# Designed miniproteins, single chains, continued (2): the designs that were tried, part 65

Each design is a single chain, and the fold is of that chain. pLDDT is the mean over its residues in the fold that is shown.

## One batch from the design tools (miniprotein)

Design m6247
Fold by ESMFold2-Fast:
Structure m6247 (fold): chain A 66 residues (1-66)
Amino acid sequence: MPLSPETLEKLRAYAERIGMDLPTLLALIRAVIDGGLPASEADRRALAEEIGVSVETLRRLAAAVA
């Protein structure tokens, strides 16, 4: 599935910053977006802002890693 190289690089940088590997971070993002973890819209926005992307970009990413 098509992911922007810039989006992947932001995710790698964020994962490294928080001490998490990229596959684990992608699984966490998918769970937060798809409802596998209880998360509010504020939690999704906070995560997007910390990574430096939009919430819409996180939703696209969750779909793309399926």
Scores: mean pLDDT 73

Design m6248
Fold by ESMFold2-Fast:
Structure m6248 (fold): chain A 90 residues (1-90)
Amino acid sequence: MNGTVTVNATNADPTRTVTVKVINVETGEVLGTATVAPGESVTQTVTLPAKDTTVLVQALDATTGAVVASRVAKVKAGESKTINLVAPPG
């Protein structure tokens, strides 16, 4: 069975937009992207392959491309996992 990851991303910065990416670490595939406006939050769900998968969730400054927050999670085949990510003020 395919696993899922739900990302709750909060952008705590009042001026910069962030881009949130969910990446399969083994393949380098970007499984999902979301744009989070200044001071806002977004929830995104991505479907994983039907195998154990390690995911990297990155929040990037949309202007500079700098990584402002990241989380790594291991998800078993068929598991549903929630990741909370906060991009801090900068």
Scores: mean pLDDT 84

Design m6249
Fold by ESMFold2-Fast:
Structure m6249 (fold): chain A 96 residues (1-96)
Amino acid sequence: DEARRRQVEEEARRQIEELREAYEQAKALYEATGERMESPTIDAIRRRLAELREAGMSPRVAGFYVTLMTYSEKMAEDIYESWLNMIRGIRNAVLR
């Protein structure tokens, strides 16, 4: 069914673009703020993540931003690539 295939491809493209936008937004915000958590605790990470989400930030943007401020840019990039590969894998499995 061409309609089903088109819908799956369009949905995957939309999810990939939303993920890219979230990552770019989080990185731009991190570069602008310079906010760093030097000694992160699980509670401090949870609190900051909750604060950002309560402020209306999407879960993906908040997650990438907190990762950038608590771990490293490399770890945020690795998470981004992992999610990209997951979306592509699901798309490919559905489309065969």
Scores: mean pLDDT 81

Design m6250
Fold by ESMFold2-Fast:
Structure m6250 (fold): chain A 94 residues (1-94)
Amino acid sequence: MIADKVAEAARRLGREDLARAAESVKNMIDSLLKQPLEELRRAAAQGGPATRDLVRAVEAIKEGNLKEAEDYVLDAIAHLAGVSREEVRRILEE
């Protein structure tokens, strides 16, 4: 999963903030994958930007849209870490 790759890259580069955000996102997605669609929609409506991105990622995973799911995972990590999506993407490159 892309969150695992972000966490490993972040740890290698000494970015503890991004590593923790990526691990949190992975745990939240694993939890949300077990929830029915109604609960996912409720979480999206009640949560902040990171929660909405997490729900979108889970929906994309269930639909088999891997690229869209990866984009939402990166956005969720960025929101939790308080950084830009571009910064999260850059960490995967190095």
Scores: mean pLDDT 79

Design m6251
Fold by ESMFold2-Fast:
Structure m6251 (fold): chain A 60 residues (1-60)
Amino acid sequence: DKAKTYLKVVQDALDKGLNEDAIKKLETIMGIPREHITEETLKSMETNIRRYLAEREARL
């Protein structure tokens, strides 16, 4: 599940304080340019992915 994979990558990056490994995973897996990788951007992405997953679960 691509959405669950993205959520895991974003959450892991936030938990690790945007270390180099986490940034590389965001660039490689999600295609986010390094310049756009900020705590605010990742928190926004996490919120959007969680909302998307919650909507899917509500539909079954």
Scores: mean pLDDT 80

Design m6252
Fold by ESMFold2-Fast:
Structure m6252 (fold): chain A 78 residues (1-78)
Amino acid sequence: MIPVMEVEPRRDPRKSTEEMIEEYQVFLDGVADQLLRETDPRDREEALRQMELFADQITDPQVKELVEEKIREIRERL
């Protein structure tokens, strides 16, 4: 099981939106790589569900859109 909750970067008000987007891109690329290598479809579905729940907690619309786009890309590649 991929613990998305433990690795997701939190928004830091001291960082620019661009810096936060870059950190989220690195994190999401790692999660996508792990999910695509996961052979258990149940574990993949659970991790994607966790990502969707955390996307709902993101208040920055650009960061939320980035997370939602990565979830869509992972689903399209499965």
Scores: mean pLDDT 68

Design m6253
Fold by ESMFold2-Fast:
Structure m6253 (fold): chain A 88 residues (1-88)
Amino acid sequence: SKVDEKIKELEQLVSEIRAATAAGDVDRLRELARKFIDIAKELIPELTEEQKKKVISLLDEMIREAARAGLPELVRELFEVKKEIVKS
C-alpha cells in the first residue's frame, strides 16, 4: 500500500540518520529528521494499530539518535509526534 511504502521510506531515513549521527553530521541529521517528522505526521490518520507500533518503534530509534547527537529540542519534537500517534 501507499502507507507501507511511506513506512519503508521512514525506515530508510532512520538508517541514513544513524549514518549521519556516526559521522557527526548534525546538519544532515536535522534535515533527515525534518523529512521523517513531516512524513510521520501525514501518515497519522491512515495508520492501522500494527503500523502505529512500527512507526513508534522508528520514532524511538530517532529519539535515541537525536539524544546521542545532543539535540534536546529535536528530542522534544519527536516525543510530541509520538504522543500524537499514541492518541490517534
Scores: mean pLDDT 88

Design m6254
Fold by ESMFold2-Fast:
Structure m6254 (fold): chain A 119 residues (1-119)
Amino acid sequence: AEEAKKKLDEIFSEMEKLVDEAREALRNGDFERALEILKELVQKIEEASKIIIDNADKFTPEELREYLEKLNEIGVKASRVARELAEQHPEYREEVEELLKKIEDIVSKTAIYLYIKMS
């Protein structure tokens, strides 16, 4: 449990850094870098989801709710950056739409799994 919590805290810290870096890339007009960071961010969201699901039995219901809330919050932040990228660089619209769908799918599946497990 403690090891999984430490890994999750580290991944969430990394994701917050990636959100900031993606926003900076957008401000600088570095759209290719912003897209690359968003792809890495989606991968980290998937990693966090897997750790939460794989260790769900080791967490309290309150800890699971907290991690789900953090996952949802990072998903919202990532989606906002992705939308801004598509608005500023329409050539990436298709790739951004695919990333948005992946974020929604990962967060939704994690929530459903935890609700079923806690019921």
Scores: mean pLDDT 88

Design m6255
Fold by ESMFold2-Fast:
Structure m6255 (fold): chain A 96 residues (1-96)
Amino acid sequence: MYRVTVEGAMKDPVAAVSAAISLLKLGGKVTLIGEDEENLKKVIAWLESYGYSAEGEVREGQEAIVAEFDSLRNAEKGAAAALSVVPDAKVTIEEL
C-alpha cells in the first residue's frame, strides 16, 4: 500500500475539494485532516455532492489531504494530479 500526503491544500476549500477529487478519481482512499471541524464538514459535503466519499479527521497543528493507493503507479499519478491543481502544495509518497 502507498500513502500520498498533500500539505497546503486545506487552506482553501476550493483547492481542497479539487485536490481530493484528483486523488479520488484515481481510486485513492482519501482522509482530510484539518484544525477546523466546520471547514472539514464543508469540504466533505462538497465531495459528497459530486458523488465522492472521504473521511475527516480533526488534528491540532496539522492540515493535510491523505490518500491510500494499492499501487505505486496510481500513487504517483495521484501526487502529480494533486500538484497540478495545487502547484504550491508539498506532496510526499510513502510505502506502507
Scores: mean pLDDT 84

Design m6256
Fold by ESMFold2-Fast:
Structure m6256 (fold): chain A 75 residues (1-75)
Amino acid sequence: SAEELIEKFERDGYEAIELLYKQGKLTEEEKEELEKFVEEYVERARAAKSDEEALAILKEGVGALQEKLKPLVER
């Protein structure tokens, strides 16, 4: 369901951010910005009027988060 995918995106996103922070690859400010980014996509997906719209928002969010995390993983 869309709700299960939203919950998975939120959980996976926070876990990835936490891992990078524990590895010393993020400042506290960068961690906060990335957490807000995940929260924004979760909020947009939950506000969606249909499962199709929610899934489209999640797909966008996954891609955008991967692009933001890529240079940080390589630190």
Scores: mean pLDDT 88

Design m6257
Fold by ESMFold2-Fast:
Structure m6257 (fold): chain A 55 residues (1-55)
Amino acid sequence: SPPPAPPLPPERAAILAEIAGALRRMGEEIQRELERKRQGLPFEPIRVPLEPLPP
């Protein structure tokens, strides 16, 4: 395997890891939506707290 990148300060490495995690999650959400569209599935409603409807 190739040599590792030059060393980063721990605070910078932690920030980059958090940003990378957030971007990865965002990318996965987008890919999931695109995949559902390609499969011809209906738009999946986002789970939000709905107001209680009267009976």
Scores: mean pLDDT 68

Design m6258
Fold by ESMFold2-Fast:
Structure m6258 (fold): chain A 90 residues (1-90)
Amino acid sequence: VEQRIRELTEELRDTLIKAGLSEELAEEMARAAGALARAIVDGELTPEALEASRKLDRILGYLRGTDPDLFRKASEAINKVIREALDLAA
């Protein structure tokens, strides 16, 4: 489980960089998505997961207004991580 979450966050970071995000933003979003995935698998809503959710919302909101194509790609990649985490929790 721990290794699978690491794999998902590494895949997400690489996907975001290929989509056109800076390495800094891709890293921040991957860490935040990983924290949410961890909380989903554990069935516990942590302060880290709440902060991660707020961070993702702020970044995605900014992208929606500035680069709708990049917003779509980032949203799809993050949603894939969340779906995989839900499958791991089941």
Scores: mean pLDDT 82

Design m6259
Fold by ESMFold2-Fast:
Structure m6259 (fold): chain A 85 residues (1-85)
Amino acid sequence: SDQHLLVLMEALIGVGRIMMAVMKVTKTPYEEAVRRVERFLKNMQEEIQKLKEQLSPASQQQLDQLFEEAKREMEEWVEEWKKRS
């Protein structure tokens, strides 16, 4: 159902946050952190594109909004990390 797919999106965002926390604790170099975040976002975008084909227009819009918010959060996190390196 659309509800289950939106919950899956929240779970994927959670995985991204864990990845960022691990990279911060392990002091991953900025350039490597950027590459990992970009790869994660690209993979997430590809999965979203596949899921959209199974969703109502309203749920497609909500999924796009969740992705854009997650992308912004991760990009802002990477920029903050750059300032601390």
Scores: mean pLDDT 79

Design m6260
Fold by ESMFold2-Fast:
Structure m6260 (fold): chain A 121 residues (1-121)
Amino acid sequence: SEADAYIEKAVAIIAEIEGMSPEQVEALRADLRATAEAAARRVRAMIEKEGVTPEQIRRAIELGLEGRLDEARKNLTPLMQRLAENIAATKELIEKHNSEAMKYHFEALLAAMLAAVDELA
């Protein structure tokens, strides 16, 4: 899947930056894969069970990444507002901590969510 390719790229970059052992690399891969799969399952559940459209999820992600939370609060459903707010808060934490590992974890999660959106669009 596209998410798997992104996870492998993230693992390779993080492992090099942090000087990880093979055992640490396998733990990182397992953690990223499990977290990405959980994010994808949540996106599928929103679309299949909660009446959210793929376009609404994509818009929430876009507004969250851009920090356009006033627009999210005015134009999105409460569930999509929370998604946008969570994405913005995660991005702010990554910037505050200046962590490459957190950045690549976050980008892998976003890739998995967007792949699930595209699959169900």
Scores: mean pLDDT 82

Design m6261
Fold by ESMFold2-Fast:
Structure m6261 (fold): chain A 59 residues (1-59)
Amino acid sequence: MEEQRERDLKLMDEFGKVAAEAAKGDVETGIQKLRDFAEKHPEVAPAARMAIRALEEAA
């Protein structure tokens, strides 16, 4: 119960860091990192897909 909540919070924090790195680096490299993260963590895949879409539109 608490372990699941802590795991979800840690995943969201890690996702935020990956998204920040993607925004600061090359767009293509950032998209690849987000895709790889989503493949490893399907629970954040919808959020990752939206972030990828936003980066593609910003490029």
Scores: mean pLDDT 75

Design m6262
Fold by ESMFold2-Fast:
Structure m6262 (fold): chain A 65 residues (1-65)
Amino acid sequence: SDEENRRAAFAIFARRLAEVLDPATHQEMVDRLEARLAAAKSIEEFQAVMAEAGNELYKLLEEKK
């Protein structure tokens, strides 16, 4: 249950960030995510990538404004 909620939250969060972040910041995020996703070989590694990306994006949102 908790894991299902986190997966759904990550999907929504990633989509929202694409709408909120400016194009320049979004490009950097996409590049970094693509590089990490290319290295991931399983859904478990994909989840780890999303978790780390979420931490960095959370920091950007905190400094946003």
Scores: mean pLDDT 64

Design m6263
Fold by ESMFold2-Fast:
Order: sequence, then structure tokens, then C-alpha cells
Structure m6263 (fold): chain A 76 residues (1-76)
Amino acid sequence: PETIVIPQPVAAEDMTVEQLREEAERLAKLLELSPEERARLDAAVTTAQVDREAGLAAFERVAAGAYLRRLERESA
């Protein structure tokens, strides 16, 4: 069974700064981010306003780290 209509997540590099802020709020709620992780995520969004590539890389790094920690908690 094949489908050509697969909803692909919007790549962070295609997101506007406002979409990044909404995604940061969604992730903070979903992954129960610590205040430190939330601050890093907010800093990444701010960086993306002046250096999009650096800000997006930082954003993805923080989000991936939080997600992996959540998975580790479920397996431990």
C-alpha cells in the first residue's frame, strides 16, 4: 500500500519566527521542558531573528535533546 499524500512536518528552516515561537510553546507543554530548556529554546528563536541558520540549528538541538531525555525517562 502506497500513498503520495503524506503529511510531512514543516521543516524548521521553512518556519517563520512566529511559527518557531508557537512550536516552542507546543514543545514546552508536550515535553514538560525545564525553565532552563525553555530559556534555551527562546534564545534560539531570538537568534533565528538575526541569524536564521544558527537560530534554527540551536532550536532543533534543544528540541531534540529534550525529546531524547523524555524517551530515556520512559525506558528507565
Scores: mean pLDDT 68

Design m6264
Fold by ESMFold2-Fast:
Structure m6264 (fold): chain A 95 residues (1-95)
Amino acid sequence: KEIEEKALEIADEVTLLLADLIKRDSKREEFIKGLLEVLDYLEELAKKYGASKKILEEIEELKKNIEKLSREEALDKIGELVQKFLDELKKKLEK
């Protein structure tokens, strides 16, 4: 289905962006900046595809707290958030 294809494209793009950040072995500030850019992109996609207020609030909360998290914790939380968004998108758009 077209919507499944779009969800997979979003997942692939975010995964590639996160993988690039990991590969760059950048300084903490550069890594955090990159994560915020990924979260901004995710927020734009969430707004575009009409994600729930809960998803948007979770993105905003993560952006505010990202500097307090370890690299591993930040990546895990972004991955969880992407998965929640994709699950919601699939349920909403495939009805």
Scores: mean pLDDT 75

Design m6265
Fold by ESMFold2-Fast:
Structure m6265 (fold): chain A 90 residues (1-90)
Amino acid sequence: DAIELLEEAIRDAELAIEYFKKGDILKAIGLALRAIGLTIEAERLEPDNEKVREASELINEAILYGFKGDFEKARELLEQARRIVEELKK
């Protein structure tokens, strides 16, 4: 169930970004690693699905921008990932 894994990854990434913003780096990293792991699992379930790969790339990029302190860009990337996940439901 790649869709459920990607939705969970987006939630974990959103929470990771909030903890980066609060300066709780250890909690942020733990959530970020979990989100990354979920994207890897989603890609393994549907290795030929380009939309799964695109959503995974956007989630991982959002986490990196959150780590850099660009929270606006991080949120924009997660909104794009969410739109791709909606396309996967069609």
Scores: mean pLDDT 89

Design m6266
Fold by ESMFold2-Fast:
Structure m6266 (fold): chain A 82 residues (1-82)
Amino acid sequence: MKESYDAMLEMYRAGASHGNSVSWNNLGVLYLQQGRYDDARQYFLKSLSLDPTNRDAWYNLGLVYRRQGRLDEAERYFRLAE
């Protein structure tokens, strides 16, 4: 877990350096896969702040809320991914 976290921090540095929506979304997916929902949410929101047409980020944000049991919020974000 700690070594994977260090790898994600390096990817975070690279993504922030490039400033692209795809890199932020990819960081969010890594945190989501590790159950770190608050961190995943922040990275998906950062992705969307750079490109609000990134449907993958909207969908993944919905998955964060669904896994937290916030089903009404998840439904709203899934609709934005359409």
Scores: mean pLDDT 76

Design m6267
Fold by ESMFold2-Fast:
Structure m6267 (fold): chain A 69 residues (1-69)
Amino acid sequence: DRAARERELAEQLTRSLLEAVGDDPEYQKRARELAESAARAVVDGDIETAQELADKMRELIAEAKRRKA
């Protein structure tokens, strides 16, 4: 089930992203916007956009971790 797999991946990435951004309000805003866009892409069946947004979420996780270091 492609849609179920994409939904689970988006959910896992959203959890990881929120943990990584912590209490930074600017990063929290960016994280929420990306998570919302990814959820909409999955619901719409736009798997290509969902994958692009997943990559952006991974990049934001890396960026947030670098700022904490």
Scores: mean pLDDT 76

Design m6268
Fold by ESMFold2-Fast:
Structure m6268 (fold): chain A 82 residues (1-82)
Amino acid sequence: MTPEQQQTGKILDATRAQVDAVRAEVEANPDASPRVVMDVGAADTSVAIFDLLYQRGALSLDDAQRIQANVQRTLDEVRKEL
């Protein structure tokens, strides 16, 4: 593994941890709307696809940073609706 691949992996792991934390918050909230549940599910699916691309060597460090920023925005919107 190159140093850039290791850094990309760390960004994906951090992004996955953030999605897992927000999913736990949604699952703990009985008043969570169907939209919030779907948005978290979409974020989880996005991270799974990008993890697959990383395993295939198809994901750059720049791509990983952009994905992290986009996922974070989605999670911030979910938290506002909780």
Scores: mean pLDDT 82

Design m6269
Fold by ESMFold2-Fast:
Structure m6269 (fold): chain A 60 residues (1-60)
Amino acid sequence: MEERSRELARWIRDQFDKALENSLKDIEKEIEEAKKQGAPESYIKRLENLRKAFKDALAS
């Protein structure tokens, strides 16, 4: 019985991790593009803070 609950929890975690990984890839691309285009440092810092938050959520 517990095994089924663990499988469901792991499946939910895997789906959540995939969503975070996709968001992380998008934000990393945006950071690189912003840096190449000479975007304001404040904008780049906001993106880097967002990237850090997603990485921390994945690393839990």
Scores: mean pLDDT 77

Design m6270
Fold by ESMFold2-Fast:
Structure m6270 (fold): chain A 65 residues (1-65)
Amino acid sequence: AEVDRLRAEAEEHEFNAEGAEKGIKSVRISETDQAKADTLIKNLQASLEEHRARAERYRAQAEAL
C-alpha cells in the first residue's frame, strides 16, 4: 500500500513540473515586458526543479520498497 502512495506523490509532483514547463512557454509567448518575463520564468524554473527533485525522491522510495 505504501508504494502506491509514494507513486501517487511522485505523479503529483511530475504533474506540477509539467505545469511549470507550460507556464514558462506561456510567459515567453504572452509577456511583452522582458524584465517581468525574466522574473516569472526564474520563479517557474525554481518550481520546476523542486517538483522534479521531489518526484525523483518519491519514485526512488517506492522502488526501494
Scores: mean pLDDT 84

Design m6271
Fold by ESMFold2-Fast:
Structure m6271 (fold): chain A 97 residues (1-97)
Amino acid sequence: SEIEDAIESLEKMKEKEKDDKEIVELLEKAIEELKKGTKEGLVEALRYIRKALLLKVEKAKKEGKLTEEELKRIEERTEEIIREAAKYLGVPEEEFL
């Protein structure tokens, strides 16, 4: 199941990000929405996943370890990942952007 695979991936991401309470909370909210098994839950889950990934980029920017070009590439890759996930789950892009 695509939803079960998505939940497993988010649980693994929570373990990697366990020291970042804000990111963990967003990922937990995404998992709760996916578990509802509704179309509205899928849309909200994608929004929470996007927020978590963009927050990771913002934190990397604040650390000053990445160039503006590298940050732009990560932001573009994050949006691409979200669009591909939405397509995989059957959610139109316009419903979560």
Scores: mean pLDDT 79

Design m6272
Fold by ESMFold2-Fast:
Structure m6272 (fold): chain A 80 residues (1-80)
Amino acid sequence: MTRLEAVLPTPGASDEAKEKAAEAARKTLEADPAVVSAEAVVEEDSIRITAVVEEGQERAGARALVRAGNAAYKAIDEEK
């Protein structure tokens, strides 16, 4: 298994917006069949997202992280 990580910068976002974004990212990752497990952690000015994929699924996992980032930023935009 391979662990992939991305950090989503969220400068100026409220804690509530970051929590909603982290939840959106996690749900997006969990919905992807290439992703075995997912985690999203709220930090001060960022959200750290992690996806675990099977070996050979690293590109699919990277695409899932991109989708998760898009979902996170959409959630932040909707909260503001």
Scores: mean pLDDT 82

Design m6273
Fold by ESMFold2-Fast:
Structure m6273 (fold): chain A 92 residues (1-92)
Amino acid sequence: SELARLEAELRERAAEVNALLEADPDDEAAALAAARLAREVAEAMERKAEEELPTKPEEAERALALLPVLRAELAEHFEAQGRLAAAEIVRA
């Protein structure tokens, strides 16, 4: 499933954020780039779920319900490290 692939990718981005922030805490550009990539995956997941809502309602509804949770978890990772601009990109 494309939705399952996008969910896995977004979860992987959340896991990578902690490693990125520990590797170079002063690299704001890297944090912003990571946030933008995560937002693009989240937007693709939302769009795909909306497209599949009439044909795969249960899978699409699950994806739409999980999306804000996954976004919030990723934003909280950035916020915990003081990366407020990166967190805002993910929450938007």
Scores: mean pLDDT 76

Design m6274
Fold by ESMFold2-Fast:
Structure m6274 (fold): chain A 96 residues (1-96)
Amino acid sequence: SSEKEKEIKELEEELKELIKEMRELKDRILKNGELSEEEKERLIELAERAEEVAKKLKELTGKYSEIALEAEIEAGVLLLIVGVEETIREREEKKK
């Protein structure tokens, strides 16, 4: 239906923007080697929203689109970076 097609298009455009923001944040983190609390919060929010939108898109289309898969991969990578940063932070606190 035309309504379903509009919803799919809106979700795809949202995923494109989320992927772009996630990639920009990832590049910044990789260059700096550090995560601020604000960057960590933004990263988690972006990753969670990307996974939510990707799941909705899959439910509407009945299949993984390339953009939905790309968004879930980027979200997974960012969440992994957070886990690594928290582990490093805990180790530094134990040394002091």
Scores: mean pLDDT 76

Design m6275
Fold by ESMFold2-Fast:
Structure m6275 (fold): chain A 81 residues (1-81)
Amino acid sequence: SALRAQFAALVAQAEDYLNKAKDALAKGDVDSAEKYFQQALSYALQAARLAHQLGDPGLLARMAALAERLKAAGDEIYAAK
């Protein structure tokens, strides 16, 4: 499905930006970490909308797991300000 391929691409982008945010934070660049984190959150929200549209419990569970990882990273980034 084209929508499932789009979902996978959006999740990959969210994970890539989350990794960039964590890398920036590890280097003490909190401003870049926040900007990368905002990009990760944007892609994750787009993926979540597609998961909801597809109604697949496995994709919804995957989005819930990604949301927990994003929350943990966000808490760490905003604590460093």
Scores: mean pLDDT 90

Design m6276
Fold by ESMFold2-Fast:
Parts: structure tokens; C-alpha cells; sequence
Structure m6276 (fold): chain A 70 residues (1-70)
């Protein structure tokens, strides 16, 4: 469930990362719409892809934040 993952990760994050998570969440919601309407994937497949993509982007976000820190 994308919403549960989003809420959990947001609660564990700094305000700066929370803002980035809000943007990522909105982008993934748009991607779900695209996958359902344009690609014709099932709702179950779309939910799985969205959850996995959100978790992967979160990990990349943390890695990039560490690289940009002085």
C-alpha cells in the first residue's frame, strides 16, 4: 500500500526529506494513472510497481543527500 509506505517514511524523515517525499508521492500517483490508462496494466500490478518504485526512490534520495552533504 503506497499510502502506508509514504506515511511511514515521512514520519521517519527530516522536514527537507519530507518535502521531497511529498513530490515523489505525487509523481508516483501520476505514474499509476499513466500505467492504468496508457499501458493497460492491472490495478494489482500498478500498486506493486508504485510501492517498489517509491521505496527505491527513497533509498536513492537518502544516498544523494549523503553525497551532497559537506
Amino acid sequence: DLDKIYQKLKAQSTPAIQKQLDQIYEQIKKQEEYLLKVKGLSKSQVKKIAAETFQKIYQLLLQQAERQAQ
Scores: mean pLDDT 78

Design m6277
Fold by ESMFold2-Fast:
Structure m6277 (fold): chain A 58 residues (1-58)
Amino acid sequence: MSAEEAGKEADRAAVRGLATGDGAGALAELQRLYEETKDPEGQEAARRAIDGLRAAGA
């Protein structure tokens, strides 16, 4: 997965989690993305999305 694709997927997962209130599901998806990507930029995007969800109460 490219860094750009990983970033888009991370943003989509975070937005979905916030919109639906399924923060746990969004966090699980982001952690999977982090493990799958192996690209430092993509991993950073997933990590930031995880931090954002946790800060938002997920």
Scores: mean pLDDT 74

Design m6278
Fold by ESMFold2-Fast:
Structure m6278 (fold): chain A 80 residues (1-80)
Amino acid sequence: SEKLKELQERVKEIVKELVKEGVDIADALELAMVMEYYMTIKGLDREEALKKAKEILKDEEKLNEELDKFYKLVEKLKKE
């Protein structure tokens, strides 16, 4: 799926930027996945999505819920 490849490349670019700014790779990946979900589904800009993702990262239960939403989006795009 072309849409899946575009999503994966956007996640990779966000991870690169966050790691360059000193964010741990595991946190950067989780932040990037949550950010991309909110940018794609809710239409948030990158700055708003980062702020939202940082708030979510502090709550393990909420983080797991939001990551599950991202994984469901990935599965949907695999079929397109």
Scores: mean pLDDT 85

Design m6279
Fold by ESMFold2-Fast:
Structure m6279 (fold): chain A 78 residues (1-78)
Amino acid sequence: SMEEQARRMAELARRRVLEGSEEEQQRLADEALQAARSLPTMSPEEKKAARFVVEAVAEALEEAGRLADAARIREALA
């Protein structure tokens, strides 16, 4: 199902942030911010899937100590 795919993608994104280099963490933060800003243009199913991944990236960035990057993503989701 799309929900299972979204959860799997969220887990992969979380792991990429936590195991990634600072450059990879920055790239993932920028991608998540752009995805969050694009949510209003997505279909309901795409929006749900993207939200799972974006939330997972924000949480992983907080865990990695990238609080400012995470805060920007959370503001874009609000």
Scores: mean pLDDT 85

Design m6280
Fold by ESMFold2-Fast:
Structure m6280 (fold): chain A 77 residues (1-77)
Amino acid sequence: SNAQKEAEKRKKVEELYAKIGKLMVEFRKNTSKEEYDKISEEIYNKVKEMEKAGVPLDEQIKFLEETIKKLEERLKK
């Protein structure tokens, strides 16, 4: 059903948010407070904007996956 597909996508969004949270904890250990605060605020504001604008969950997932990739790349070195 469409409701089941939406529920699965919402679960994916929750899992990606949790992963970003863990990566941001690690990022804070490896960067300045100013850089951390800037990136944290940019991610928070974009997520809030997307949710309020009713952006499709697939687009939200894509944004979150790209955010994770960028954070992981920054943490490699």
Scores: mean pLDDT 82

Design m6281
Fold by ESMFold2-Fast:
Structure m6281 (fold): chain A 65 residues (1-65)
Amino acid sequence: ISSKEEAYETAYRLAKEAVTHPRGASLLTALDLEAVAWEVEGKKDMAETIRKGFREGVEEALKEL
């Protein structure tokens, strides 16, 4: 399993949990900072993968409400 697949899966799961749980706001911030860190390091693919997981996790949670 590639690191990008694991990063996506982790970001998706954490973002979904954070959106549906009131105390999860800090997790959303942490995920955003993690993606920024990878981007600054020059690993755009990893940053994009984390952002995709984050975005899709949030979208899914909001649809389920």
Scores: mean pLDDT 73

